# Ledger of designs, part 68: designed miniproteins, single chains, continued (2)

Each design is a single chain, and the fold is of that chain. pLDDT is the mean over its residues in the fold that is shown.

## One batch from the design tools (miniprotein)

Design m6335
Fold by ESMFold2-Fast:
Structure m6335 (fold): chain A 112 residues (1-112)
Amino acid sequence: LEEEIKKLEEKGEELFNKENPSLEELIEAAIEFIKAALLALELKDIKKAIELAEKAIKALKEAAKLAIKDKEKKKKLDEAIKYVLDAIRALKLGDIEKAKEYLEKALKLAEE
């Protein structure tokens, strides 16, 4: 699990830190970070899950800026951001199950 988390985080960072990442690359980066956060929660590593969720928010916000001409896509990205924020709040309260639910909802929205 730790090796898988690291690979997902590294892939997300690679996509996010490109000179001119596309909408698709920024969404893929967010998906990688959300998947890594979910795996961190399987290890009960709340601190790492929050760190990865915060990276997902940054990627989703940049994706939402590029999606301005696609109202449906932007709406889904904005909703995914809200769910990741709810997940971070749940994690700060120690509610791993609620955080997993919110991250899974965010993942589904990002993949659509």
Scores: mean pLDDT 88

Design m6336
Fold by ESMFold2-Fast:
Structure m6336 (fold): chain A 82 residues (1-82)
Amino acid sequence: EELKKEIERELEVARELRREAEERREEVPLALEEAEEGVRLAEEGLRLAEEDEKEGLRKLTEGGAHEGLARMHISSTRLAKE
């Protein structure tokens, strides 16, 4: 189904961001924390989507907010250093 496949794709994106945050952990430790939470919520969203796609999408949306925070921390650190 389309929503479950979208959630699976977003989970892959979240895992990639966590990998990037792990590589940058010394510069931006907050980004790693947010990326890990994003992956956790995306994994929970995928599990829930098997029973209720809307519930899974809600968890994915919450995880996406943490992904956004991780990206902001990475970008802010880069911008501040210039």
Scores: mean pLDDT 74

Design m6337
Fold by ESMFold2-Fast:
Structure m6337 (fold): chain A 74 residues (1-74)
Amino acid sequence: ADAIRRSAEALKAAAEAGDEVTAALAARDLQHSLIEAGVPEAEARRLVAELKAAAEAGDDERFRQVLEEAIRLA
């Protein structure tokens, strides 16, 4: 859970700062952490894409909801 939260927070911070390189690295780390925790690859990809989209849109509520789902599935 802690690794997933840290990677998601890093993704949010990078997306809010417009740092595309750091955001891409954080997204990769998040996807890897989800897969290692037992989340199926397709579901992990979906969750990362939704978290990235919510972060880029500044949708804090959606980001929180998707992060809670990701932690529940892991």
Scores: mean pLDDT 83

Design m6338
Fold by ESMFold2-Fast:
Structure m6338 (fold): chain A 92 residues (1-92)
Amino acid sequence: SEAQLEQVMEALLDLFGLSEEEKATMLANPKARAIIRERAELILKIQELLQEDPNISNSEIAKKLGIPESIVSMLRAELEEMIRRGLLPATL
């Protein structure tokens, strides 16, 4: 949902250590907003796949999403860190 997507976008910017002013500035830039949005969409898809199959490999996620396995590893680490810090709930 759009609400879940906005929640992940906010959590990503918080994970990167941006201030409220820096977050507002970045989200006001259409190019920067599009990049953060695409990253958040991939993170949501990874979370959905992990909820469906907790034992799914990074290779299988990469194949399903059409992205490099190294990017899956990075996004998965970001998702886990956001949950660990309480920036994002374990379930959306």
Scores: mean pLDDT 86

Design m6339
Fold by ESMFold2-Fast:
Structure m6339 (fold): chain A 95 residues (1-95)
Amino acid sequence: SEIEELVEQFRKLTREIRDLFLEFLDALQNKDIEKAEKLLEEIKKLRKEMEKLYEELEKLGAPQDVLDRVKSALDTIDSGIKDGEELLEKQKKEQ
């Protein structure tokens, strides 16, 4: 079904964002500020793609459990972005 295809896209996007957060933390550990900034911007871009998937799932009348799962993932990513921005600014001030 179209909903099942969008849910699979959501799962792939969640894995990509997780892997980018791990690369972001590695870049901060190595004091590679330019790489960390680029990775954080890429995470923000993929977060916008996930928001579009949420809107499409909502338009298709996806079950509430599916919508709640995507919304929960977006909230977690938003928290991760905020924490990442704070870590990045702190690292910039310490150099």
Scores: mean pLDDT 89

Design m6340
Fold by ESMFold2-Fast:
Structure m6340 (fold): chain A 60 residues (1-60)
Amino acid sequence: SDELKVQVELKRGLKKLLEAGLEFMEKSNAPQSQIDATRKAIEAFEEEIKKLEEELAKAE
């Protein structure tokens, strides 16, 4: 559905923002716990995108 396509694109955009935030945190010597949490969030978005793409394929 169109909604699934929108969700994929939005989550891809959010993932890119998190990756930019991670780079900033690493350069700014942010606490390791914050860096780890951000990496975990990026991984969660990758998994969510994969699931949405699989659902989109099933909706053909």
Scores: mean pLDDT 82

Design m6341
Fold by ESMFold2-Fast:
Structure m6341 (fold): chain A 60 residues (1-60)
Amino acid sequence: AMAEARRAQAEARLAEAYGRLDTIDKNKDKLSKEEYQKKALEAIGEVLRAIGDLVDIELA
């Protein structure tokens, strides 16, 4: 029950992070090099955290 809700939340965060990364890539020509790198690293960090949460849930 609670694990189901946590999994759904982690999957939603993963989908959101993918959406942000896609938007950043589509707008890379409108962003400075520094801005692109910062936003891309933040989105990648969110993907890694969501994957970590999903792995933790599957092992529980």
Scores: mean pLDDT 78

Design m6342
Fold by ESMFold2-Fast:
Structure m6342 (fold): chain A 78 residues (1-78)
Amino acid sequence: MAEEYVKKSEEARKRGDAEEALEYARKAVEAGGPLEVLAEAAEFNGDHRTAELLRQGVRLSEAGDVEGALRLFRQALE
């Protein structure tokens, strides 16, 4: 399920449909997919701040800083 939404988000970006790419990226994350897909879709839609915060949060999570990652995710998503 998540993988199919990731694919649809990527296909929407290839067509230049930033809104559709962002909606499918959100559905991918809701289904347990990687936050990087949402960051990529946000960046494509011109929301560089959200993309940067999500990517920084992923890096902190991978480094074992779960508390720092959660703080950045809250800032990115409200």
Scores: mean pLDDT 78

Design m6343
Fold by ESMFold2-Fast:
Structure m6343 (fold): chain A 98 residues (1-98)
Amino acid sequence: SEEFEKALKAVEDFIKKNPQYASLSDEEKEVLALIIVAIKRETGTTFSYESILRVLLAGLPVLKLIFPDISEELWEIVENFLRGRPVDLEKLKELAGV
């Protein structure tokens, strides 16, 4: 999807500028892009993909403050991802509309 491709490019461009995140795998970059798209779809936020990514990388407390109304399903996926746990990729793709 166009939204996913734009979000993925934003993640890749951010990592190029922030080499501390260079250890993220291509699969982790794709998961981050899907999470960003899902947040944008659920909240209708006008934040850029990079701004949503910065909120995600700041951690769960910041995410809850900025996007309190994300679904419990998306919250669980984000928590699992940030804690290095397996992600329900099929559910995440559904939430992202991919």
Scores: mean pLDDT 89

Design m6344
Fold by ESMFold2-Fast:
Structure m6344 (fold): chain A 61 residues (1-61)
Amino acid sequence: MIEIKVHKTDELTIVEVIEGDNAVIVMKTKDGRVFSLVLGEMSEEKKKELLELAKKELDKA
């Protein structure tokens, strides 16, 4: 099961997408800078899947 957590502050919007022992974190700063962190061992296809989910949630936040 995929778990998505969104944290929004005045300075940062953080989206965490977690699936088992794997996680993708995407963060957007107040000035519009975006960076990502990938945790765990996963295939290229799974990494892209979780990153796309994180980006979609970031766009909604």
Scores: mean pLDDT 80

Design m6345
Fold by ESMFold2-Fast:
Structure m6345 (fold): chain A 87 residues (1-87)
Amino acid sequence: SVQAQRDYLIQQIQQTIDLARQRGDDRTYRVAQQTRDIAQTVDMSSQQLQQATSYVVQAIIYLRRGDTDRAHQYVQQALDIVQQSSQ
C-alpha cells in the first residue's frame, strides 16, 4: 500500500538522521530532518515514494562508507522529490 511505502521511506530517513548525527555530518542531518518533516505531511505517488526511498537508501550506504558529500547529494535529491510532491 502507499501508506506502507510512506512508512518505509520515513523509517529510512530516520536511519539517515541517526547515522548523520552519529558521524557528525551536520549538513546531511539538517537535510534529512527537513525531508522527514515534509514527507510526513505530503501526499506522494507510489513512484515518488520509490524514487525518494532509493535516494535515501543510497545516502545511508555512503554515510556508512564515510562519504558525506555523496550522502548529502542523495538526501538532497530525496528532499527535492518530497518538496515537489507538496503541490
Scores: mean pLDDT 89

Design m6346
Fold by ESMFold2-Fast:
Structure m6346 (fold): chain A 79 residues (1-79)
Amino acid sequence: SADDRAAAVQARFLQGIVEIKKKLEEGKISAEEAKEEIDRLLAEARAELATLPADVAAESLGVLQAAADEAKAWADELG
């Protein structure tokens, strides 16, 4: 279903954020690089969600944007 696809996109995005945070904590990337990777993951997730019904996409996009904003704020505080 579209809801299952949206949930899968959201899960992959959130897992990507976890991996980016881990890299930054381990000193493998800078805060600037972390924010760039977050923006790339968000763009990828947005592209996948654009193939779904508008109502389903809108709800998921809101969750992804909030998670991206929180992760970028965290990176700015750490860096």
Scores: mean pLDDT 85

Design m6347
Fold by ESMFold2-Fast:
Structure m6347 (fold): chain A 90 residues (1-90)
Amino acid sequence: MLSEEEQERLAEIVERIEKENPERIAEIAELEEKAGEAARAGDVEKAREYARKALELLYELLSEYDEELAEKYRALAEARVEALLARAEA
C-alpha cells in the first residue's frame, strides 16, 4: 500500500499529468473502462488485455515524472488486475 506521502506525491503527479497530457490520461481511462466491461461480461481474456495495456501506458507516463513511485504504483495496479480477473472467473 502507498504511504500518505506517496499518495500525496501520486496525486500531485496525476494533476500535472492531467494538465500536460490530458489525451494520454483519457486513453488510459478508456482502456480501464473497457477492461471493467469485459470483466463484467465474463470475458477474462479481453479484461486482461485491456487492463495490461492501461497499466503499461500509465506506468510509462508515471515513470516520466517519478520512476520510483511509478514502480510502486505498477505493483498495486497489477494486484488490481489480478483482483479484477478473479472476480470475472468467479
Scores: mean pLDDT 73

Design m6348
Fold by ESMFold2-Fast:
Structure m6348 (fold): chain A 88 residues (1-88)
Amino acid sequence: MEVEVLSEQSYEDNGSRLTLRLSRATADGVTALVGSITLEHNGEAITHSEVRVEGTDAERELLVRAPDVAAAEAELRRRIEEFLRSQA
């Protein structure tokens, strides 16, 4: 499996740190965009989640054209916001 990191961002609030990482992963001829979310509080990881951004047309546009990491990050950020609301 080959993994290439395209973008990484961190957010800090009230002693918690949320890290986002967008990667391109290829295995057995299959390519996918993988978003990774890690939430840490008091120096310990509370939650780690992965969100895959897949789709034939979206993958082709992002991987064959030029990577639009901003658009992919916006979608990941939206999903993280939904997740954090669920956690309260």
Scores: mean pLDDT 56

Design m6349
Fold by ESMFold2-Fast:
Structure m6349 (fold): chain A 93 residues (1-93)
Amino acid sequence: STTLKNKVRQIALTLAKKLGVTVSEADILEAIDDAIAFNLTQIQKVEIKIIKTKTATGKDIALLAAAAVVFRPPNISNNPEEIADYLLKEFGL
């Protein structure tokens, strides 16, 4: 949905700005498709890589943002900037 895409985009762009990386609209759309398809193996693989390496690509950031919206972390704000701050803290970025 347009609302889902807009929320994921806002979170992904906020993360990208804070980390000094670029994220494209194509990365965001691919990430939403992966999250909606419940591609949990791919999501978990990316999360583990980020935690271990402390690095993230624009595609990785888009997938974190999409997963955060689709799988909704418990007890966090619905504000995109606060979700971005939560993800930075949670993944040690």
Scores: mean pLDDT 79

Design m6350
Fold by ESMFold2-Fast:
Structure m6350 (fold): chain A 64 residues (1-64)
Amino acid sequence: DMKERIRAVLERILADPSASPVVKEAARKLLAELDTTPVEVARAQALRLAQEAGLLEEAEATLA
């Protein structure tokens, strides 16, 4: 369940046209490794990437 919410946050970052290419590349990498990443690590990284994309408030609501 939490990994599904993390996936949704990462896909939201990838769909955002204002997110930087560097942030999108990091989001793609985390998404590709999501099933093998510990949930707490993946959640923390998703929140960091969302902050850099300007989507932190939305991501915090999704990952609450």
Scores: mean pLDDT 85

Design m6351
Fold by ESMFold2-Fast:
Structure m6351 (fold): chain A 78 residues (1-78)
Amino acid sequence: MVVLSDEEVENIARAARENIKEARKLAEQVPEVKEEALEKLKELERRLEEAVRERDGVAIAAVLIAAAVLITVLKNLL
């Protein structure tokens, strides 16, 4: 398991938060999956907060990747 410094945690967490924000904006534009996507994003935010608290770089990266995948799916539906 990868444990990062405070600076490294904040840097990767910021990237993950930006992906979550972009995915939320896209979800608002796709009515067919909006509710499901917003629920998944809320869960990703909770997981990110826990990962940052634990300073678990692998868990933070997993949230970053999951949000990026959701962005890709939502963009393909626009």
Scores: mean pLDDT 80

Design m6352
Fold by ESMFold2-Fast:
Structure m6352 (fold): chain A 82 residues (1-82)
Amino acid sequence: SRSAELDEMARKLANGEMTEEEVKEFRERLIQETKDLVKKYSETPEAYEKALPEYIKGVEFSLKVLLGEELSDEDIKPKPRK
C-alpha cells in the first residue's frame, strides 16, 4: 500500500501517542516516500531536483499540523506564485 502505514503513524502522532524517536522515524519515512514518489513522476533528474524541495517543505508542513504546532506565516504565505 502507498501510505497506509504512514497514515496510521500520522494518526498516532496527532493523538500525541508517539515518542520523539517514533516522530523522527515517521519523518524519515515520509521524506523517503516523498523522494520515491517525486522520482517516479519526474521525467528528468533536473525536474526531480526542482520538485523535491517543494514536496519536502510540504512534508514538514504536514508534520507541524499533525503535531498540533502553530503554523507560521512562512509555512503558509511563501507558496509558488507561478
Scores: mean pLDDT 69

Design m6353
Fold by ESMFold2-Fast:
Structure m6353 (fold): chain A 90 residues (1-90)
Amino acid sequence: MEKEAEELRRKGEELLEKGKKTLTELSAGVVLELPEEEQRKLAEEAKEKAKEYEKAGKLELAELYRTLSQAIDDVLDGKRLIREAEELEK
């Protein structure tokens, strides 16, 4: 169904743009130029650092790494949803 594919693409594009905007605001826009596999690794490392800083009571650093991880995940999820929409249109 074209309508379902269009809605999925819209959601994917919104997530991708949200992630890109957040990465740019964090001065981490260079992450967008990396391969998806490297982006996934950075998101995982950021999640681990966020947990470590939260356990250490460094809440501001924990929030920063959590935001970075979420922004990368939004970019990756956005790209995935766009690909899924393209598959549904075929």
Scores: mean pLDDT 83

Design m6354
Fold by ESMFold2-Fast:
Structure m6354 (fold): chain A 89 residues (1-89)
Amino acid sequence: SEEVVKGLEEILRLVREGRLEEAYELLESLDLSAQMKSNLLAAMEAVVALLRGRPDADRIVEAALKQLALLNPKAAELFEKFVAELRAS
């Protein structure tokens, strides 16, 4: 849905800016299913792991991407593009 894509985009922007509390608050405020919120939380935590340089970050990112792709291919595309831009920096 458009709400999932827009919500994820804003959450990832807040995470990149170090505004984690606002990212969690936004995620909780979204009118989405518990399953979708869980998948967006996993995507958010994967980006946090990547930004913190965790050795297992790539595996966490791949797992989150796979789950998003099953439920919302457009959200998965946005997430993959965001992660690619972070890795190129």
Scores: mean pLDDT 86

Design m6355
Fold by ESMFold2-Fast:
Structure m6355 (fold): chain A 100 residues (1-100)
Amino acid sequence: SEGKRLLEEGQRLLDQAQQAFINGDLKTAIELALQAAEKFREAARLGEISMELAQGLVSVAYLLDQLSERSDPETSRRLRERAREALRVAEEVIRKLKEA
């Protein structure tokens, strides 16, 4: 499905973002983490409801929060907002999964 494809793309982007973060490339890590979050959000919008998607959303939210600690105040504020959004989507996915 398209949702599953977006989930898989999001996971690849998240893995790349984590690698960039470990390597100290904060700019690349931020760009890839934001792209991963968007792919996971789109997967959820298309009805992909799975524990794997929920885990991806939680993981990207955690990475965005870590990146915010190493960013300027304006970037940090935006990253924390994206992290909170990802956690809200994860909670919605988990709720729907329990009701399936």
Scores: mean pLDDT 90

Design m6356
Fold by ESMFold2-Fast:
Structure m6356 (fold): chain A 65 residues (1-65)
Amino acid sequence: SAEVREIIERALARAGVSREELRDALLGKVSGPHPAERAFLEALREAGRWDEAAAVAREAAQLLS
């Protein structure tokens, strides 16, 4: 959705990471806490989608693939 794409773009801008880095962080392919994941969670909270966090993260990972 357009809203999930906006969350992705906000997270990428905030963390200063590549689309590939954000995708891998959302898929759990990085060890420990990653700044990309933190930026995504902050953008998701700002969008008021915390109650749908797992679904939004899954859609975002697909859009970044």
Scores: mean pLDDT 78

Design m6357
Fold by ESMFold2-Fast:
Structure m6357 (fold): chain A 115 residues (1-115)
Amino acid sequence: MAEEIRRRTKEAIESGDQALLDELIPQLIEYLKDEDPEVRVSAARAIEELARQRPDAIQPYLDKIIPALVDVVLNDPSEEVRQAAFRALDAIVPATPEAEAKYGKDYLYALFFLP
């Protein structure tokens, strides 16, 4: 599964095919809730890559992606999964004008580091 997530993410980014992205992104959001921490890490890393390389493709999904990643950062039992989700959020916020305006880096910092 983790290798399949990586393969599909690379294929979707390299092809530039929005239909592949529209199929992949909802599945990545579900994989953030998978029972296997390796799958959850792979999903968070895939979202990070999409945010860095295809911010336009993830823009329509921000209302679902950002709350899902925030939930993982705050509640996931695995430190590695929490760190991967935090990196994905950090990549999304500056890469997408709507996310920067709505969630800002200061907002994320306050959620995770300030009481």
Scores: mean pLDDT 76

Design m6358
Fold by ESMFold2-Fast:
Structure m6358 (fold): chain A 101 residues (1-101)
Amino acid sequence: MEIDVESLKKYIYMTALLLDIDPEEFYEAIVADKELLEQFNRLLQLLLSEKDENLKVRQKFAEFIEETKGKSVEEVIEKLKEFLESLPILKDVEIVKKLEE
């Protein structure tokens, strides 16, 4: 599923509101980092998918929101990067992990 630019901006803004941070500052921080923007776009595609396999991703994202809510935009961006790096499914690394073990 391809998310158009307007929809992507809307979901970034909604995420900022859930985190109690400034939506414009959060959006600018995301789009300034091309790798972060691409990973966040992939996360949104998974969250919007109705597949049962994505239930764990949705649960982890909800936990991330609760843990990170009320922090500064800078701290939220750092925590978001850590969160995205912790999700094997976003990196398509399930195959790589099987080859390394």
Scores: mean pLDDT 72

Design m6359
Fold by ESMFold2-Fast:
Structure m6359 (fold): chain A 99 residues (1-99)
Amino acid sequence: GEEARKELEEAAKAIVEAVRAALRGDLETAREHLKRAREHVEKIRELGYEEVAKELEKAIEAAEELVRAVEAGASVERLVGLALLAIGHILDAELLLES
């Protein structure tokens, strides 16, 4: 439905903003964006789109791992991998909503 798409777009935007902030080393801003993303995911679940919500939760978990990896001084390869994993789960959520 239209409301579920709107909430997915807001969650996706927040996750992307969190990834961008984390890669810049702005971990407080990244965590704030992830909190906002979780609020939108809860609304998607309440609308009955459980599998979409689960994929977005995986995207948030990957972005949270990215924040921890930046804090730990992980390799560029690991940081890129976690960022791509988060984006991949957003795309999977989009495909599930359209199916």
Scores: mean pLDDT 91

Design m6360
Fold by ESMFold2-Fast:
Structure m6360 (fold): chain A 73 residues (1-73)
Amino acid sequence: RLKEEYERAKAEGLTDEQALTIALAVNAARDRGYSDEEIEELRKRLMELAKAGKSVDEIVQEAAKLINELDKK
């Protein structure tokens, strides 16, 4: 769950803060009842931002935006 998502992001070479941010965003999406496909797309996009050198603040903003977009269906 949260710890598993964090460890997955850490294995991809992300910082502790980036990994925790992505894990929290993915966990929030699961709690909202999003599909596994939607969660995988969210995870992929956030990890791509982190690997591109985006700040934690930018990752947080993008996670919030993506979750809001999923809620508007």
Scores: mean pLDDT 78

Design m6361
Fold by ESMFold2-Fast:
Structure m6361 (fold): chain A 74 residues (1-74)
Amino acid sequence: NMVEEKVEYLLKNHPIKSLKKDDIERLLADPLLSELSPEELLEVPNGVLLRYLNGHITSETFLQFLAEYKKQHR
């Protein structure tokens, strides 16, 4: 299962050790975020990911932060 493999990859490789399977599944259930590769999700700063998971920012704002982060690191 490609989705399950993506979840396991992110749980294993993400620097946030408190990140749970349910947190990743919630990310992948968002239609705007489900199209992101595992590698793109790992590029997101820990603070941005935690703010999204805690409901402090929208998926649109999350994508804006990811785009700016990629732009700065290209």
Scores: mean pLDDT 70

Design m6362
Fold by ESMFold2-Fast:
Structure m6362 (fold): chain A 79 residues (1-79)
Amino acid sequence: MKTIKEASGIYKSLEGDELLELRVYEDGTVEARPVSGGEWKKVKILSYNKETKIVKLQFEGEEEAREYKLLKELPAEDV
């Protein structure tokens, strides 16, 4: 399945030092994990601001949304 190049990338938490790898697939599936390693978690994109490059993500099983800023776009990948 192909990733969406403009949305997939390395994001930085606005509330901490966490770096997150986000993959947005063409079917609307979204997954995230820490850049340091770990398990892929399903996430929901609640909002994306194209001008600020801030995404608001809700992780599966979490009630609170988290905000991240895009640092580096990843190339489109077929996974």
Scores: mean pLDDT 74

Design m6363
Fold by ESMFold2-Fast:
Structure m6363 (fold): chain A 87 residues (1-87)
Amino acid sequence: SEAEEHFELGLKKLAAGDLEGALEHFEKAVELAPESKLAVDALLGLARARYAAGDLEGALEALEKALELEPEDEGIREAIEYLREQL
């Protein structure tokens, strides 16, 4: 799907250190497939890209959105607690 293609491009850009490109593609993946498993994965990618760019508050926002979609995901909850301790 188009959303999956943007998610894959986001991962590729992140691996290449193109944080701006990673952000754009992850944001598009969320836009195209909101409230889906792919949106959760894309929001986690967005959080990673924001964290790498030094945007800790933006990373936290993306993780909080991911947790809203998967409230019982302990890994997302642990990542939020970790970032809150950094802020």
Scores: mean pLDDT 86

Design m6364
Fold by ESMFold2-Fast:
Structure m6364 (fold): chain A 60 residues (1-60)
Amino acid sequence: MEKLEAGKKALEEDVATARALVEELEADPSTPEVIKDFARLVLLSSEALLKKKEEEIKKA
C-alpha cells in the first residue's frame, strides 16, 4: 500500500510538471504547434499513468 501511494505522489508531481510545461509552451508564440501538441501528449500520458496507479491502489 505505502509503496503504491508513494508512486501516486510521484505521478501527481509528473502531471503538475507536464501541465506547467504545456502552459509555458502555449504562452510562447514562437513555439511550433507540433511541439505544443507533443507537450499535450506528454500531459495526457502522465495523467493516464496516474489513473492506472490510482486503480492499482483501489484494487489492492
Scores: mean pLDDT 79

Design m6365
Fold by ESMFold2-Fast:
Structure m6365 (fold): chain A 56 residues (1-56)
Amino acid sequence: SPHDEAVEKMKKGYDYASATNPESGVLAQKGLDDTQKKRDDFIKNKIIHNINNILN
C-alpha cells in the first residue's frame, strides 16, 4: 500500500540521516513515527470496515 511504501522510504531516510549526524537522525525519527502512525490508522480502519461488512 502507499502507506507501507512511505514507511519503507522513511526508514531508509532515517538510516542515512543517523549515519550522517545525530541531529538529522532525530528529525528523521519524528517523520518515521508520524508515517508509522498513519499506516497503523489505515490498517485499523480497514479491519473495522471488514468487520462491519461481515455483520451486515
Scores: mean pLDDT 74

Design m6366
Fold by ESMFold2-Fast:
Structure m6366 (fold): chain A 85 residues (1-85)
Amino acid sequence: SEAQRQQALEQIRQGVEELAEALREALKNKDFKGAIAYLEGLYYLLERSEDPELREEIAKRMRELGKLDKKLAEEVEKLLKQLEE
């Protein structure tokens, strides 16, 4: 149903925001390994999402987070490149 679809999309969006906040906190604490683990969590949600609009939203969010740290930006681009075949 449409209601079930919207609920599923909202749950994924909430997971994205929780991972994004955890990633920002890891960067503040200079925990780069933790930041990468949360970034991989975002990539996992992206890979499991079949909705093209949601996939684009997650990819844009990952790139936005990459702007916080140069090394993180490099890892974001590496992960997103894997989706281009």
Scores: mean pLDDT 85

Design m6367
Fold by ESMFold2-Fast:
Structure m6367 (fold): chain A 96 residues (1-96)
Amino acid sequence: METTERLQRLIEESPLAQEVMRAAGRGSGSMAREAGSNVAGALEYEKQGNNELAIQLLDSAISSLEVALGRAGTEEDKEEIRKAIKKLEERKEQIE
């Protein structure tokens, strides 16, 4: 579908979205796509100056990562997911 292809392109163009998607995928494949899409969308809203929507999408991505963290089976996978969560929390602080 065109909408899915557009979201996939936004993820591919964003190193942060790709990193978050990979981290979420360590615990949950279903949460990986949602987390990546939300990060990509947040970065686009940030570029447009819509900081409120950017923060809301980052919060949604963090929620998806928390679900993936709960499903992760190894300490290594949990560590990578926690790193992604911290990176998104830091990005929220920078947005205001």
Scores: mean pLDDT 82

Design m6368
Fold by ESMFold2-Fast:
Structure m6368 (fold): chain A 68 residues (1-68)
Amino acid sequence: AERDGLLEKGEEALKKGDEAFKQRKYEEAIEHYKEAIANFTASLGADHPKVLEAQKKLAEALEKLAAS
């Protein structure tokens, strides 16, 4: 289904964001987390726990970039 493709893209983007964050590549992590949020929102809805988790990770990456 088309929705299944968006969900999987969101999950892959989230994993890439997590790996970039661990490598301290915060700008890359921010881009990947934004893609994860967009894909999860489109597939699951804006209030879904996966969207909220990705938003929290985006906020952490933004704070790390600002502190650097």
Scores: mean pLDDT 84

Design m6369
Fold by ESMFold2-Fast:
Structure m6369 (fold): chain A 78 residues (1-78)
Amino acid sequence: EEEEKRRRARSLRAQAIGEGLTKALDVYRKGVEEARKAAEQSPELAEKVRNKAKETIDKIMEEAQKRIDELVAQVEAE
């Protein structure tokens, strides 16, 4: 029973990490494309776009970690 709870917590954690990575990769891919277009206009714009994408990725990863902690706590508490 405890082993089953740990297995479920691990599965939910892996799923939340996977979702976070998928969102982060999508932002990264779009950021790279926008940065390339911006670089044709100005190097400063390309850097600004790149930095904004990095901030968005960092936030996605932070939210994913918080979701993981909440889901694991729910499974382990009951």
Scores: mean pLDDT 75

